# Ledger of designs, part 54: designed miniproteins, single chains, continued (5)

Each design is a single chain, and the fold is of that chain. pLDDT is the mean over its residues in the fold that is shown.

## One batch from the design tools (miniprotein)

Design m17982
Fold by ESMFold2-Fast:
Structure m17982 (fold): chain A 68 residues (1-68)
Amino acid sequence: ADVDALFAALDQNGDGTIPKSVLAPILNAYGLPKEAIDEFDKDGDGTINYEEFKELVEKYGFPLAPVG
């Protein structure tokens, strides 16, 4: 579980946040509902910061393993 590597791959802006528009299709592909993102976007600002992302990973077990 390389949370740091996954976050860096999704953080295209390098701002330390991931827009919900970037994260939503990935979580959808993983089988998670859109409500999962809304649960962690407590401020409703449309972005997920690193701490919120770690909480999401811990709750849902995502990612499972890196692909080689």
Scores: mean pLDDT 69

Design m17983
Fold by ESMFold2-Fast:
Structure m17983 (fold): chain A 84 residues (1-84)
Amino acid sequence: MYKEYLEKAREYLKKALEAIKEGKFEEALKYEELAREYLDKALEIAKKEGKVEEFEKEVKEMMEEIEEELRELGYGEEIDEARK
């Protein structure tokens, strides 16, 4: 089930945000790396199940939530530049 790995990726992204807020950038990088690993696993399973479109929609929703949290932490300008 790709959703299990997607949920783990979301959890680690949330932990990375908390670490950034506390100035613990080494922990944030570790959590981002773990999130990426779980996203890769989820994508591979989604491809096998023919659910890539569903996976992409869920990832988009998750990233929008993370971006909103980053904007609240003062990283809005960095997000806006990355989208251009």
Scores: mean pLDDT 77

Design m17984
Fold by ESMFold2-Fast:
Order: C-alpha cells, then sequence, then structure tokens
Structure m17984 (fold): chain A 65 residues (1-65)
C-alpha cells in the first residue's frame, strides 16, 4: 500500500535530514541547520516533506553563500 511504501522510505528520509543538518553546521550555517531540525521535529509525521524542506533550505543557503 502507499502507507507501507512511505513508511519504508521514512528511515532513509530521516537519515538524509540529519546529514543535511550536519553539513550545514559544518559550513557555519547554524541558523539554517536549526531551521532544518525544527521543521523535521514539528513535522515528524511527514519525514519525506521534511526532507524536501531540508533540501530546499540547503540549496538556497549554498546559493546565497
Amino acid sequence: SLDEALAADAPAAREQIEEIARELEERGLLEEAAEVREYAERNSDNPLGALIHAAVIKSVALEEA
């Protein structure tokens, strides 16, 4: 089912969110890293949506740097 497929991707999405946050912190983008983590925590029921948000934050932050 769709719910089972989404659940199967959730662990990978959470790992990628954590990697994005760590990468932002290592680059000195502490505010962006905090936003990524806060969004993921607020949207724990939607890890794929949180991953998309994290990817957008990373892309924008790196383009502006």
Scores: mean pLDDT 75

Design m17986
Fold by ESMFold2-Fast:
Structure m17986 (fold): chain A 60 residues (1-60)
Amino acid sequence: MIKVELEFENSGVAALVGGMVKTVFPEAKVTVEGGTATIELPDTPENREFLNKLKEAASK
């Protein structure tokens, strides 16, 4: 499993991002707590690329 923690300024954005990931990857384990979304996916190159792009988006 690969795991990433994404920090957002508000819980609404964190919940939206978590919901998007769960929609695209139903097998994903998503935990949202406040402004932090923790996402776990199977360790594949595709999932690594997805999580990297998500981290980049979350930094803005």
Scores: mean pLDDT 77

Design m17987
Fold by ESMFold2-Fast:
Structure m17987 (fold): chain A 79 residues (1-79)
Amino acid sequence: EEEKKKKEEEFRKNLIDIYLQRHLDLEVWYEAARKAAEAGDTDPEKLEELRRQLRPSVEQRLIDREKAAFDKYKEKEKK
């Protein structure tokens, strides 16, 4: 019910953060996420669907993060 929705949202956000922090390939990230989900009693088919839906968002966030890092690097060179 309400708690399940909150748990799914937190789980999804946590997976994105783990991926971005470690710069993992989607395949490696998915394997790690699947093991974590098994501990959390999550259906693996839901993870596969999440992976398909999540891929564009994760890739976009990674691109945004790379751009932010590049801009920050340029600012440091000026100072």
Scores: mean pLDDT 60

Design m17988
Fold by ESMFold2-Fast:
Structure m17988 (fold): chain A 65 residues (1-65)
Amino acid sequence: SRGELLFEFMLLAAEGGLDEEEIREILTKKAGLSEETAERIMNMEPVSPSNLRRAIEALREYIEE
């Protein structure tokens, strides 16, 4: 579900110790998301599940768990 994906995203960001600027750079540069989509995800606003999965994958690649 979208809620589960959003929770996973938030958990990864917290575990990685990432600040807002680092998250924004990862979402736009590594995940290839627009600035608008990245900002929506960071504000916990509705985005497509495919964009959330892309965001999660980019965080995982950056952190390597």
Scores: mean pLDDT 80

Design m17989
Fold by ESMFold2-Fast:
Structure m17989 (fold): chain A 83 residues (1-83)
Amino acid sequence: SEKEEKELEAQQYLQKGYQAYLEEKYDEALEYFDKAIELGSGEIKAAALALRGKVYEKQGKLEEAKKDYEEALKINPNLSLVK
């Protein structure tokens, strides 16, 4: 289904974004996380928001990081990555 295809694509972008984050390629990581957020829902979207927040923290964009963390926790309150 279209929903299943988008969720799989979101998961792939989430993985690529995390790899870019680990390589300190923050602009590339943000592009991948933006796609994961756009295509994903539920837990995948929450994880992508939390990881985009981590990139914003690394860039010193603390207000943007806080907003992404708050949105991630609203979607998934049990998201340990944000705590």
Scores: mean pLDDT 86

Design m17990
Fold by ESMFold2-Fast:
Structure m17990 (fold): chain A 86 residues (1-86)
Amino acid sequence: SMEKEKIVEGMLKQAELLERVAEAVEEKDPELAEELRELAERLRKVAEEAGKAENAEEALEIAEKAARELEPEVERLAERARELLA
């Protein structure tokens, strides 16, 4: 379905963006870069799982669960990035 495809594509694009941010911060904070790459890889695994879902509703539930589980890491990394890029 188009909705399921949009959910999967959205997660993959977010993972790609995280890798670009990791590359940008690598020289100043290689540890932050590695954590961003780890988060990107986790998002790719979630996207793969959502892609295997039978319908858009199931894919959305997978994406929402992952968003809740990753929220503490996203908040921590965003705070570090704000401090570094200020």
Scores: mean pLDDT 84

Design m17991
Fold by ESMFold2-Fast:
Structure m17991 (fold): chain A 90 residues (1-90)
Amino acid sequence: MLAEEAIKLFKEAARAYKAGDYEKALELEEKAAELAGKVEDEAERLRVQAAALREGAEVAEYLYKKTGNPEYKEAAEKLRAQAEEAEAQA
């Protein structure tokens, strides 16, 4: 249940990203990752979390390219590293 809700937010973030609402997309990605942490099954939790974090990193990198703001670059690198660690543990 929670895993499915996290995946839905993950997909909504992708839609926001493509619509050009980048800050909303990042917020949805972070919320999806947070919900993934509440999933009872550890493997399912890590799988959803990795997916959410990876897309969040992509959004943050896009914002960095658009704005030049180093905060987005830092966020992208942190989210990407977290996604890779979660995927390795799943």
Scores: mean pLDDT 77

Design m17992
Fold by ESMFold2-Fast:
Structure m17992 (fold): chain A 97 residues (1-97)
Amino acid sequence: EEKLERILKLGNEYISAELKAAVYRTLAKNDPDPERAAENRKLSEEYEQKAKRLHDEIVKLVEELLGGRKPTPLELGQIIVASSVEELRALLERLKA
């Protein structure tokens, strides 16, 4: 139960970090000011690194819940976008089969 709540929170943080990385990347590419563009590139890279760390933590927790097997990219995507603990629990029980 606590692990499911943690996965849900990490998934939301991951989505936020990925979105911010994408936004800052777009700002860096379109900003005519080289100093602002450089700062936005740095922020994009920081959020990409944060997203990678969050992704790795989610994979580790999900692997533990799946009895040591790693989730596929499709399974991981479904887990990350789960909107409730109940949805996440039902999904993981199906994936254990």
Scores: mean pLDDT 88

Design m17993
Fold by ESMFold2-Fast:
Parts: structure tokens; C-alpha cells; sequence
Structure m17993 (fold): chain A 64 residues (1-64)
């Protein structure tokens, strides 16, 4: 389920594995593209990876 992938992404992010976290959040969005929590989490992960343009793009998706 999308919630399972979202949880695994959050755990990876908490451990500093931001690239792994991004993959899990992307998997959650493949299962449920309307998951605003996953869009927001992905925006935060890209911000931490230094990709501010992607972070803002995903943040806009989370607000829609």
C-alpha cells in the first residue's frame, strides 16, 4: 500500500538516507498520485539534497 512506502521513506529520511527516502516516496506516488503527504515529504527530501527547484515543484503539488 502507499502508506507502507510512505512510512519506509520517512524512516529512511530520519536516518539521513535521503536518496533512499526519495525512492520510497516516489513509489508511494506511483501507487497513489493524490497522496499530498508523499508530495510534501518528497519536497522536503529534495530540499535536503540541495535540489531547491524540485523541492518547490513538489511543494506546489502538495498544496494543490
Amino acid sequence: AADEALEKGMIAADQGNYEEAARWFEKALEIDPNNKTAWFALSKVYELLGDKEKAEEYRAKAKA
Scores: mean pLDDT 80

Design m17994
Fold by ESMFold2-Fast:
Structure m17994 (fold): chain A 90 residues (1-90)
Amino acid sequence: MEAKRQEIIEQVDAVMEQFEAQVQEILNSTEPKDVKLAKLDALRRETNRQFVKLYSEALELGDKEAVDYIEKQMAKMGQLYLEAREKIEA
């Protein structure tokens, strides 16, 4: 159980790290505002799909700590998305 939890947490961390890096690329790009927003929305959907898969794996394991960790990271992802969207729209 613990080894499988660690694998899930490591995958969650990798997904989050990738999301944060790609958000910065979008914010730093010279692309038009509408293109940046479309890319940000697509990135959020793809990242959410990856988190949902990991969430399902954690639920199948009955691992409440892994489930709780994923919910916390999904909330953090949502907050970063809103902050990035606000910066693009400013």
Scores: mean pLDDT 87

Design m17995
Fold by ESMFold2-Fast:
Structure m17995 (fold): chain A 62 residues (1-62)
Amino acid sequence: MVDALARAKEDYEAKNEDELTLKKGDILRILEIVDGEFVYAENLETGKKGLVPKSYLELIES
């Protein structure tokens, strides 16, 4: 578990049940790095968990 915060850079529509739909500006908690393309994250606005493309995220590390 990475336990890092990230912000959605742009809107993203989930392509399958394992993915999260994002709105630009949504804050997510990154739970795991799955592969070179995806992380497993929780959308803190909705409470839903799923896969998110890393290219759509900006890390908010202090």
Scores: mean pLDDT 80

Design m17996
Fold by ESMFold2-Fast:
Structure m17996 (fold): chain A 110 residues (1-110)
Amino acid sequence: AIPLRTPATAEEVARLGLEVARDHADELADAALPDLRGVSLGHPGEAGTVILLALDPEGAEAGARRVQAIAEAHGFRPVYELREPGLVAIAMEGADGTRVAAVGVQAPAP
């Protein structure tokens, strides 16, 4: 189950994913793990929005497309996309109307 805490538009979900990735970019880079990570955001004791993050040395788009493919395998479809240098966030929507963010972050050069 992927709970939304409040009704959110596809644009708001993509923007939230991008903001979370931006705020945590240094922590994600310092982990040195080009890996898929799941983050659920919400108030303590409330349902949250799921944000899926991938670090990719090939670029933010490559990372975002990896997470998008995983979400699509689970019945989600892309509905909105936001881009910044080194960051790509895609809002994905399930058949029941639930929304998640699929986010790619460029890993630092080796």
Scores: mean pLDDT 66

Design m17997
Fold by ESMFold2-Fast:
Structure m17997 (fold): chain A 80 residues (1-80)
Amino acid sequence: SKVEELIEWGKKALDAAKTPEEVKARVRAILDIIKNLLSPEEQKKVLDELKRYAETLPEEMRKAALEVIDEKQKELDAEA
């Protein structure tokens, strides 16, 4: 499915990141893509999976990823 493809792409993008700033930029890029392709409910599924994956990252990368993900989850919850 498109949701599963985007989750896998997102995980690979985060794995390739070398700095917290690059992690934030890649998460934001993923969020921009899913906003145009997925419903709000599908976007929440991608965010939940990326959040789980972020927990496996080194502390600084994890904090960077979770900051951007949490901001987007809060935005989607406000639209509910």
Scores: mean pLDDT 82

Design m17998
Fold by ESMFold2-Fast:
Structure m17998 (fold): chain A 75 residues (1-75)
Amino acid sequence: LEEGEKYFKKGRELLSAGKYEEAIEEYQKAVEVYKDTNKQKAGEAYSHIAAAYDRLGKREEAAEYLQKSLDLFTS
């Protein structure tokens, strides 16, 4: 499996399990792999990071990562 897909999948599993901090770490790794090769996947990872921050009650961080996601989808 591609590294980015591996991190993205693990992030999704952790997010579904309510392990929000661990999910953020895995999605951040996916962003590092995808940012220069697949902006669509990097944007999706940022939107999941935003969702995890929102679940942690970190609304400002959630808004920031939603903006990062939007910027990648519109680039």
Scores: mean pLDDT 83

Design m17999
Fold by ESMFold2-Fast:
Structure m17999 (fold): chain A 59 residues (1-59)
Amino acid sequence: GPKTKEILRLIGEILRLIGDIWDLEQRLAKDPNPAVKEQLAALNAQRQQLMQQLAQLDQ
């Protein structure tokens, strides 16, 4: 149903964000950059928001 498709879409977006976060963490480890730290914080906030949406749809 529509909820199942939305759940799968959110899972896919969360997995992509995890990949992006991992890449930025690797970059930050090589070159500590305030802009990269800020971008990491933004992506982590997006991941948290998507996880909350996923939890809401599982109701």
Scores: mean pLDDT 84

Design m18000
Fold by ESMFold2-Fast:
Structure m18000 (fold): chain A 68 residues (1-68)
Amino acid sequence: LSEKELQNIRDALEAAKKGELGGATVLAAARELLKHGVISEETAREAMRLAREGRVGEAAELLLKALE
């Protein structure tokens, strides 16, 4: 995962946290970050669960914190 691709994911997650993007964005981000070993399987699973429950902002925040 390039730094530019990672920054694009961060920008998308910030937009999702603000309600500008939906759960599909969070699910795509979680899968991409997990695929590249950037986040743990546990973090990805939790974020995807929150997004499926409609808790999109919380899911986005969880992924953003994992990227720190």
Scores: mean pLDDT 88

Design m18001
Fold by ESMFold2-Fast:
Structure m18001 (fold): chain A 74 residues (1-74)
Amino acid sequence: SKRLEAEILTALGRMYYELGKKFASKGNLDEAIELYKKAIELFEKALELDPENEVARKNLEETKKALEEVEKKK
């Protein structure tokens, strides 16, 4: 099921996002950026499989905002 695959990708993306936040909080900005980029890729793939996935969409927006904030600190 494409919908189930999208849910799994969304969960994986969220894990990368949470790990990125942890690295950002420690000042490891390069690692945080790479983790946020990986999360974004996973959320975008989830939305390709299930365009109506609101959880993936909201997580994508949240992660892009977090990435922008970290990149401004470099």
Scores: mean pLDDT 89

Design m18002
Fold by ESMFold2-Fast:
Structure m18002 (fold): chain A 64 residues (1-64)
Amino acid sequence: SKEELEELLEKEEKVLEELRKKLEEMKKNLDPENPREVLKVLVLELVVKSTEFLIERIRKKIEE
């Protein structure tokens, strides 16, 4: 239902804010010569982008 999509949107927007804060903190402490730390940052960047795409899809479905 539309109400369930709106609740999911609110939840995912909060998750995105938390993920962005975590990514910013990880980037501030990143050792670019440490491949494990670089991989963790890259994975989190992908998760952020995936969450942004999910939010965009939910918004489009609500507008229908």
Scores: mean pLDDT 86

Design m18003
Fold by ESMFold2-Fast:
Structure m18003 (fold): chain A 69 residues (1-69)
Amino acid sequence: GTDIMTTIDTGTIYYTTGDHYTTIGDDYFGMGDMTGDPHFYGTGMGYYHTGHDYYDIGDGYMDTAIDMI
């Protein structure tokens, strides 16, 4: 069936979401470097942690897809 492909697609969406949040974190670190304001580094770290949490969810979907084979 298409269930494996749907599971992989869902995991890919979570990885893409994680990439989006890590990119936001990079932007905040860049603002911290330009301004010298330490609040930007704290905010950037928060977005990096959020992105990593989404990667963990994506990994769960990929593990599920492997078990379906």
Scores: mean pLDDT 81

Design m18004
Fold by ESMFold2-Fast:
Structure m18004 (fold): chain A 82 residues (1-82)
Amino acid sequence: MEELVKEMIRIALEAGKELDRETQLRVIGLVLRMIGSLIEKDWKGVIEDAEALVELLTRELGEDHPHVQRARKILEELKKKA
């Protein structure tokens, strides 16, 4: 679980480099929320934050973007282990 969260954070921050400043701040905010949920072992919160992050990245970069595809795969793995 923790390794999947770390991978999601890496993908989000890497994808964020292709986004405008306002959207980058939104990505950072969601990453910080996921870290908080992870520290509290709130796996439902981790999944909800990861879903919000995947939605944001899909909206901004598009469904076919490699980072979006990887983030979606990690989200599915997180849902299976929660």
Scores: mean pLDDT 84

Design m18005
Fold by ESMFold2-Fast:
Structure m18005 (fold): chain A 86 residues (1-86)
Amino acid sequence: SKAVELRRKALELVEQAKELVEQAERYEKQGDLATASKLYREAARLLEEASKLFEEAGDDESGKALQELAREYEEKARELEAQAAA
């Protein structure tokens, strides 16, 4: 069904976002805040796309949860970018 295909694509995006977050955490620990910021922003973008796919599939709860998580990573990215620019 279309809903099953949408959920599969959403889960693939979530897994890609998780990998980007792991990479971001490694760069952050190394002091490369600029690279970490970019990776957190990319992860947030993928989570926003996954959120829309879950909502289209009728899974509003999962969609909202991922939208909130995306906002957290966007905020994290902004904070790291500000630190890198200082």
Scores: mean pLDDT 90

Design m18006
Fold by ESMFold2-Fast:
Structure m18006 (fold): chain A 66 residues (1-66)
Amino acid sequence: AREEAEEYFNKGREYYNKKDYEKAVEYFKKAIELDPDNKEAWAGLAEALKKLGKEEEAKKYLEKAK
């Protein structure tokens, strides 16, 4: 449901702000599984992956945020 996708997106942002980038990745992935049209969730996933040093994976997800 859209509300569940928004909740996961908000949790992803919350963990990103806490610098828990691994949990941020987990929740952003859950958000895009429920709402793949949420470009902000794809961008958030890419940013969290960059913080973890996974630059190549981050580039792939950033491409989908277009």
Scores: mean pLDDT 82

Design m18007
Fold by ESMFold2-Fast:
Structure m18007 (fold): chain A 83 residues (1-83)
Amino acid sequence: SQLKEALAYVEKAIEYAKKGDIEKAIEYAKKAIELIEKADLPEHAKNGIISLLNEAIRYAKNGDLEAAIKYLEKAKEALKELL
């Protein structure tokens, strides 16, 4: 399932963000976005989760890993509700 794979990538992004690996956190968040864009979901659900992941990426790029993790956790919970 593309959604299960996207969830695994979000979990990896959280793991790397908690370790302070900003580059890997962003890489895995972007991989999750690519899978969600290809998933068979209503556009409002896709846009909601992608928005949360993009906010996580923005915070990570600014060095705010606490906020980045918060948004990654929100995206993780939203993905779980779709499984």
Scores: mean pLDDT 89

Design m18008
Fold by ESMFold2-Fast:
Structure m18008 (fold): chain A 101 residues (1-101)
Amino acid sequence: MTIYDVLMLLEMARRGDLEEETAIRLLQRLLGISPAEARELIRAPEEEQRRMIARLTGVSVSVVSRAERELRSDPVLYTATALRVIGMAFDIRLEEEKKKK
């Protein structure tokens, strides 16, 4: 539930470590946005992605850039954030199994 979670989720989605549908659902949960907006955010160029995150989280683009730098420079923060995002992805999958059609 931090800007670091959003940044990590987008990085994992771009690397293919996280399925696009799961990333879309996590972005909806974290930011309260539509599936279309989440998909647009995942596919946006880096500079546009930072502006979108700033708008959606109510912070400046400079705060987003700082968070991205902090995440890259702190291995403990990076690892803790990655594990948290993986946990959230697991919760989404678990909820889908409970909603089995």
Scores: mean pLDDT 79

Design m18009
Fold by ESMFold2-Fast:
Structure m18009 (fold): chain A 55 residues (1-55)
Amino acid sequence: SMEERLKKLNEELQKLGKTFEVVERITARIAEQGVKPEDIPQVLLEVAEEILKEK
């Protein structure tokens, strides 16, 4: 599920010390693009995957 996938990504981000980087990047996207609350989990997933691909 989306919830389980987000949990796993959060654990990996926490191991890398990049949790705050995800928060900053998603906050910027919400502010710039006007993301609806129901779409936030999908945007979180995208941002987390981008950051993990960056190392």
Scores: mean pLDDT 73

Design m18010
Fold by ESMFold2-Fast:
Structure m18010 (fold): chain A 62 residues (1-62)
Amino acid sequence: GLEIAEVTEDFEARSENELTLRKGDRVRVLEYVGDHWVVAQSLATGETGFVPRSKLRIIGEE
């Protein structure tokens, strides 16, 4: 299944393809993009975008 991650630190989007996240938010990891980024989907809003891999902690799978 898809990995579920918890946001460990706030992240503010700087472009339209990035996803703003707050500490404690939960996301699905859709794709790993290089060593530094993932494409994630917010479980709260359903919005998708790039987030830094370093801001996420994997907590399980669906």
Scores: mean pLDDT 88

Design m18011
Fold by ESMFold2-Fast:
Structure m18011 (fold): chain A 68 residues (1-68)
Amino acid sequence: KEKEKKIEELLKELAERHPLDEEIVEKLREAVRYLADGDYKKAAEIVLELAEKLGDEEAVKKAKEILK
């Protein structure tokens, strides 16, 4: 439950802080789908990829913490 909440917060923060293009929106939807399926590792991996692509160092750190 805690990992799910952390991933949801990160997805929200990324969407709010960064411009959303079609590619980013598709990746966010993919992460949400994995999260809904209970695959927290894959959801967190996608969040990490998005955070790295967007240059969001704080989100990268948080995503890496979830993946431990």
Scores: mean pLDDT 79

Design m18012
Fold by ESMFold2-Fast:
Structure m18012 (fold): chain A 59 residues (1-59)
Amino acid sequence: SDAAVEAVRRALELLAEGRSPEEIRRTLLEELGVDEAIAEEAAAVVERLVAAGTEIDLA
């Protein structure tokens, strides 16, 4: 749970930096050393936020 929360927080930071969900997943695996399942969950949260907030093209 705490690892998943930290992974989501980090994923949101990376998204704000303009990184893709694929880059975010890779970075979480390499930087935090979390399980693939946790990295997938964090990436899925990012993808859902992008989908919910944007069918808007990022300029």
Scores: mean pLDDT 74

Design m18013
Fold by ESMFold2-Fast:
Structure m18013 (fold): chain A 65 residues (1-65)
Amino acid sequence: SEELVKAAERALVRAYLDGLITAEQASRAGREIHRRKPSTKEEIRQALLEAGLTEEQADAVLALL
């Protein structure tokens, strides 16, 4: 949903501010999420991994949702 996409984008911003991911990773992951428009947390996780985040980074972003 659009709300889930926006929640994921906010989580990426928070993860970046917390030093968990780089600005480049946040930008790339945000583009993948916006492109895929995920409807579940698992789809968000897959988008984050495809954007080049590690398993640990992807799980950290999901924890911020």
Scores: mean pLDDT 85

Design m18015
Fold by ESMFold2-Fast:
Parts: structure tokens; sequence; C-alpha cells
Structure m18015 (fold): chain A 75 residues (1-75)
């Protein structure tokens, strides 16, 4: 595994952890404004990952954005 591949895998894991925490917070009554800030963070992360060619991180960020958007729309 190259250093670049390892960094992409680690970043993807961190993205998924951030998304999971946000979804737990959403289900436990976190303010919509706080969740929207996290959504903006994840969207920016996806954009940065795509620009850097980090395929796994970009994919993870896009998935977490979609899931969090759905939860916010239901609130």
Amino acid sequence: MSKEELEDEIEAALVRIRGAVAKIAARNGAPVEELRRVLEELREWARRAEEAGKRLAAEAAREEVEELERLIEEM
C-alpha cells in the first residue's frame, strides 16, 4: 500500500466517523443549524477529496452528505 493509498483510506474512515456522529446527534435532538454546519463541512471535504484524487474519501463524504441531507429534510 502506498502512502497516498493509506492517507485516502484513513481520510475515508475519518469522514465516516464524522458523518456517523452527526447522524447520532440528529437522532438525539441536535439543532438543525448545527447539523447544517456539519453538512457544509462534509460537502467541502468531498470537494477537497475529489480535487486531491482521493477516491475513497470523496465517495465516503458524498455518501455521508446524502444521508445527513435526508435526515435534515425529515426534521
Scores: mean pLDDT 85

Design m18016
Fold by ESMFold2-Fast:
Structure m18016 (fold): chain A 79 residues (1-79)
Amino acid sequence: KKELIELIEEAIEAVKKGDIEKAIELIEEARRKAEELGLVKAVAYLTGALTLLETNPDSEEYREQAIKLLEEAREEVEK
């Protein structure tokens, strides 16, 4: 779980810095690890964030929504 939380935190930081390509890579790895752990809700939140960033990477609104979903994924992993 610690490594998964770290990946999500790094993804949030990447989105905040506008490094969307790095954020997508980190989210894909986090989603894979969440699937291995059976964390269904975390997988859903990570998938939602990934979709937003892939749909409109230049949208501030989409980036803010993606960050919120990543924070929800982190919270779900911490339960």
Scores: mean pLDDT 83

Design m18017
Fold by ESMFold2-Fast:
Formats: sequence, C-alpha cells, structure tokens
Structure m18017 (fold): chain A 60 residues (1-60)
Amino acid sequence: MPTADEIREKILELIKQGKYEEAEKLAEEAEKSPDIETAIEGGAMLSLLRMRQWVDKKEA
C-alpha cells in the first residue's frame, strides 16, 4: 500500500502535469484509506487542490 509520503509525491506530480482532476481523484481515494496517516494526507491534499481549482477558475 502506498505511504502518506508516496501519495503526496504522486499528487504533486499530477499537479505539475496540470492534471488537477486526476490529482483530486487520487486525493479522494487516499482520504478513504484505512491507514490514518494516508487518510489525513489525502484530506489535506484534497483541500489544497480545491483551493487551487477555485483560484484557477476564478469565478466558479
């Protein structure tokens, strides 16, 4: 199973590629993880991605 650190790195890599939707899906899956550290990291990354989407889209 991927670790919290590995999940963070994968999400950041997707963001670098401009694949925000893929990054958000990965973060949502991580948040549902039975591993509490991975779930916390997934939730945090999901929150950051949502904030970035709002900024990028400007007017939702």
Scores: mean pLDDT 73

Design m18018
Fold by ESMFold2-Fast:
Structure m18018 (fold): chain A 62 residues (1-62)
Amino acid sequence: GPISEEEAERMARGVREAALRAGASEEQAKHAQDATLAAARNGQSPDEAGLAGARAYTLATS
């Protein structure tokens, strides 16, 4: 089903924390957070939203 706004925000915070632990900058972590929120709000599944955020920061740290 669709992700609630509260769930989307919680996932985005988790992605931001993961990005920072992976060595991303605050700007890169914010970008990953925003990518996760955008995917969730556009009807992506939780897995797809999480992957969008992970993809955003892994490309930045590679």
Scores: mean pLDDT 79

Design m18019
Fold by ESMFold2-Fast:
Structure m18019 (fold): chain A 63 residues (1-63)
Amino acid sequence: LVGALVRAVRDQPGAGSIFVALRKGDLARVLRVENEDLVLVENLATGERGYVGRSDLEVVARL
């Protein structure tokens, strides 16, 4: 999953200090898998980095 191109399947507000804001359909790059529920991503539209729930993403391409 690290290095994978992923897409947000729903809007994420980026609430709290560690979470990234994502709009449904936004593309992001997985930077790190923290655990089975959370991944660290970079939102490719905004350049913002933060955590997001793994279930809120779909894999578009793997490296």
Scores: mean pLDDT 78

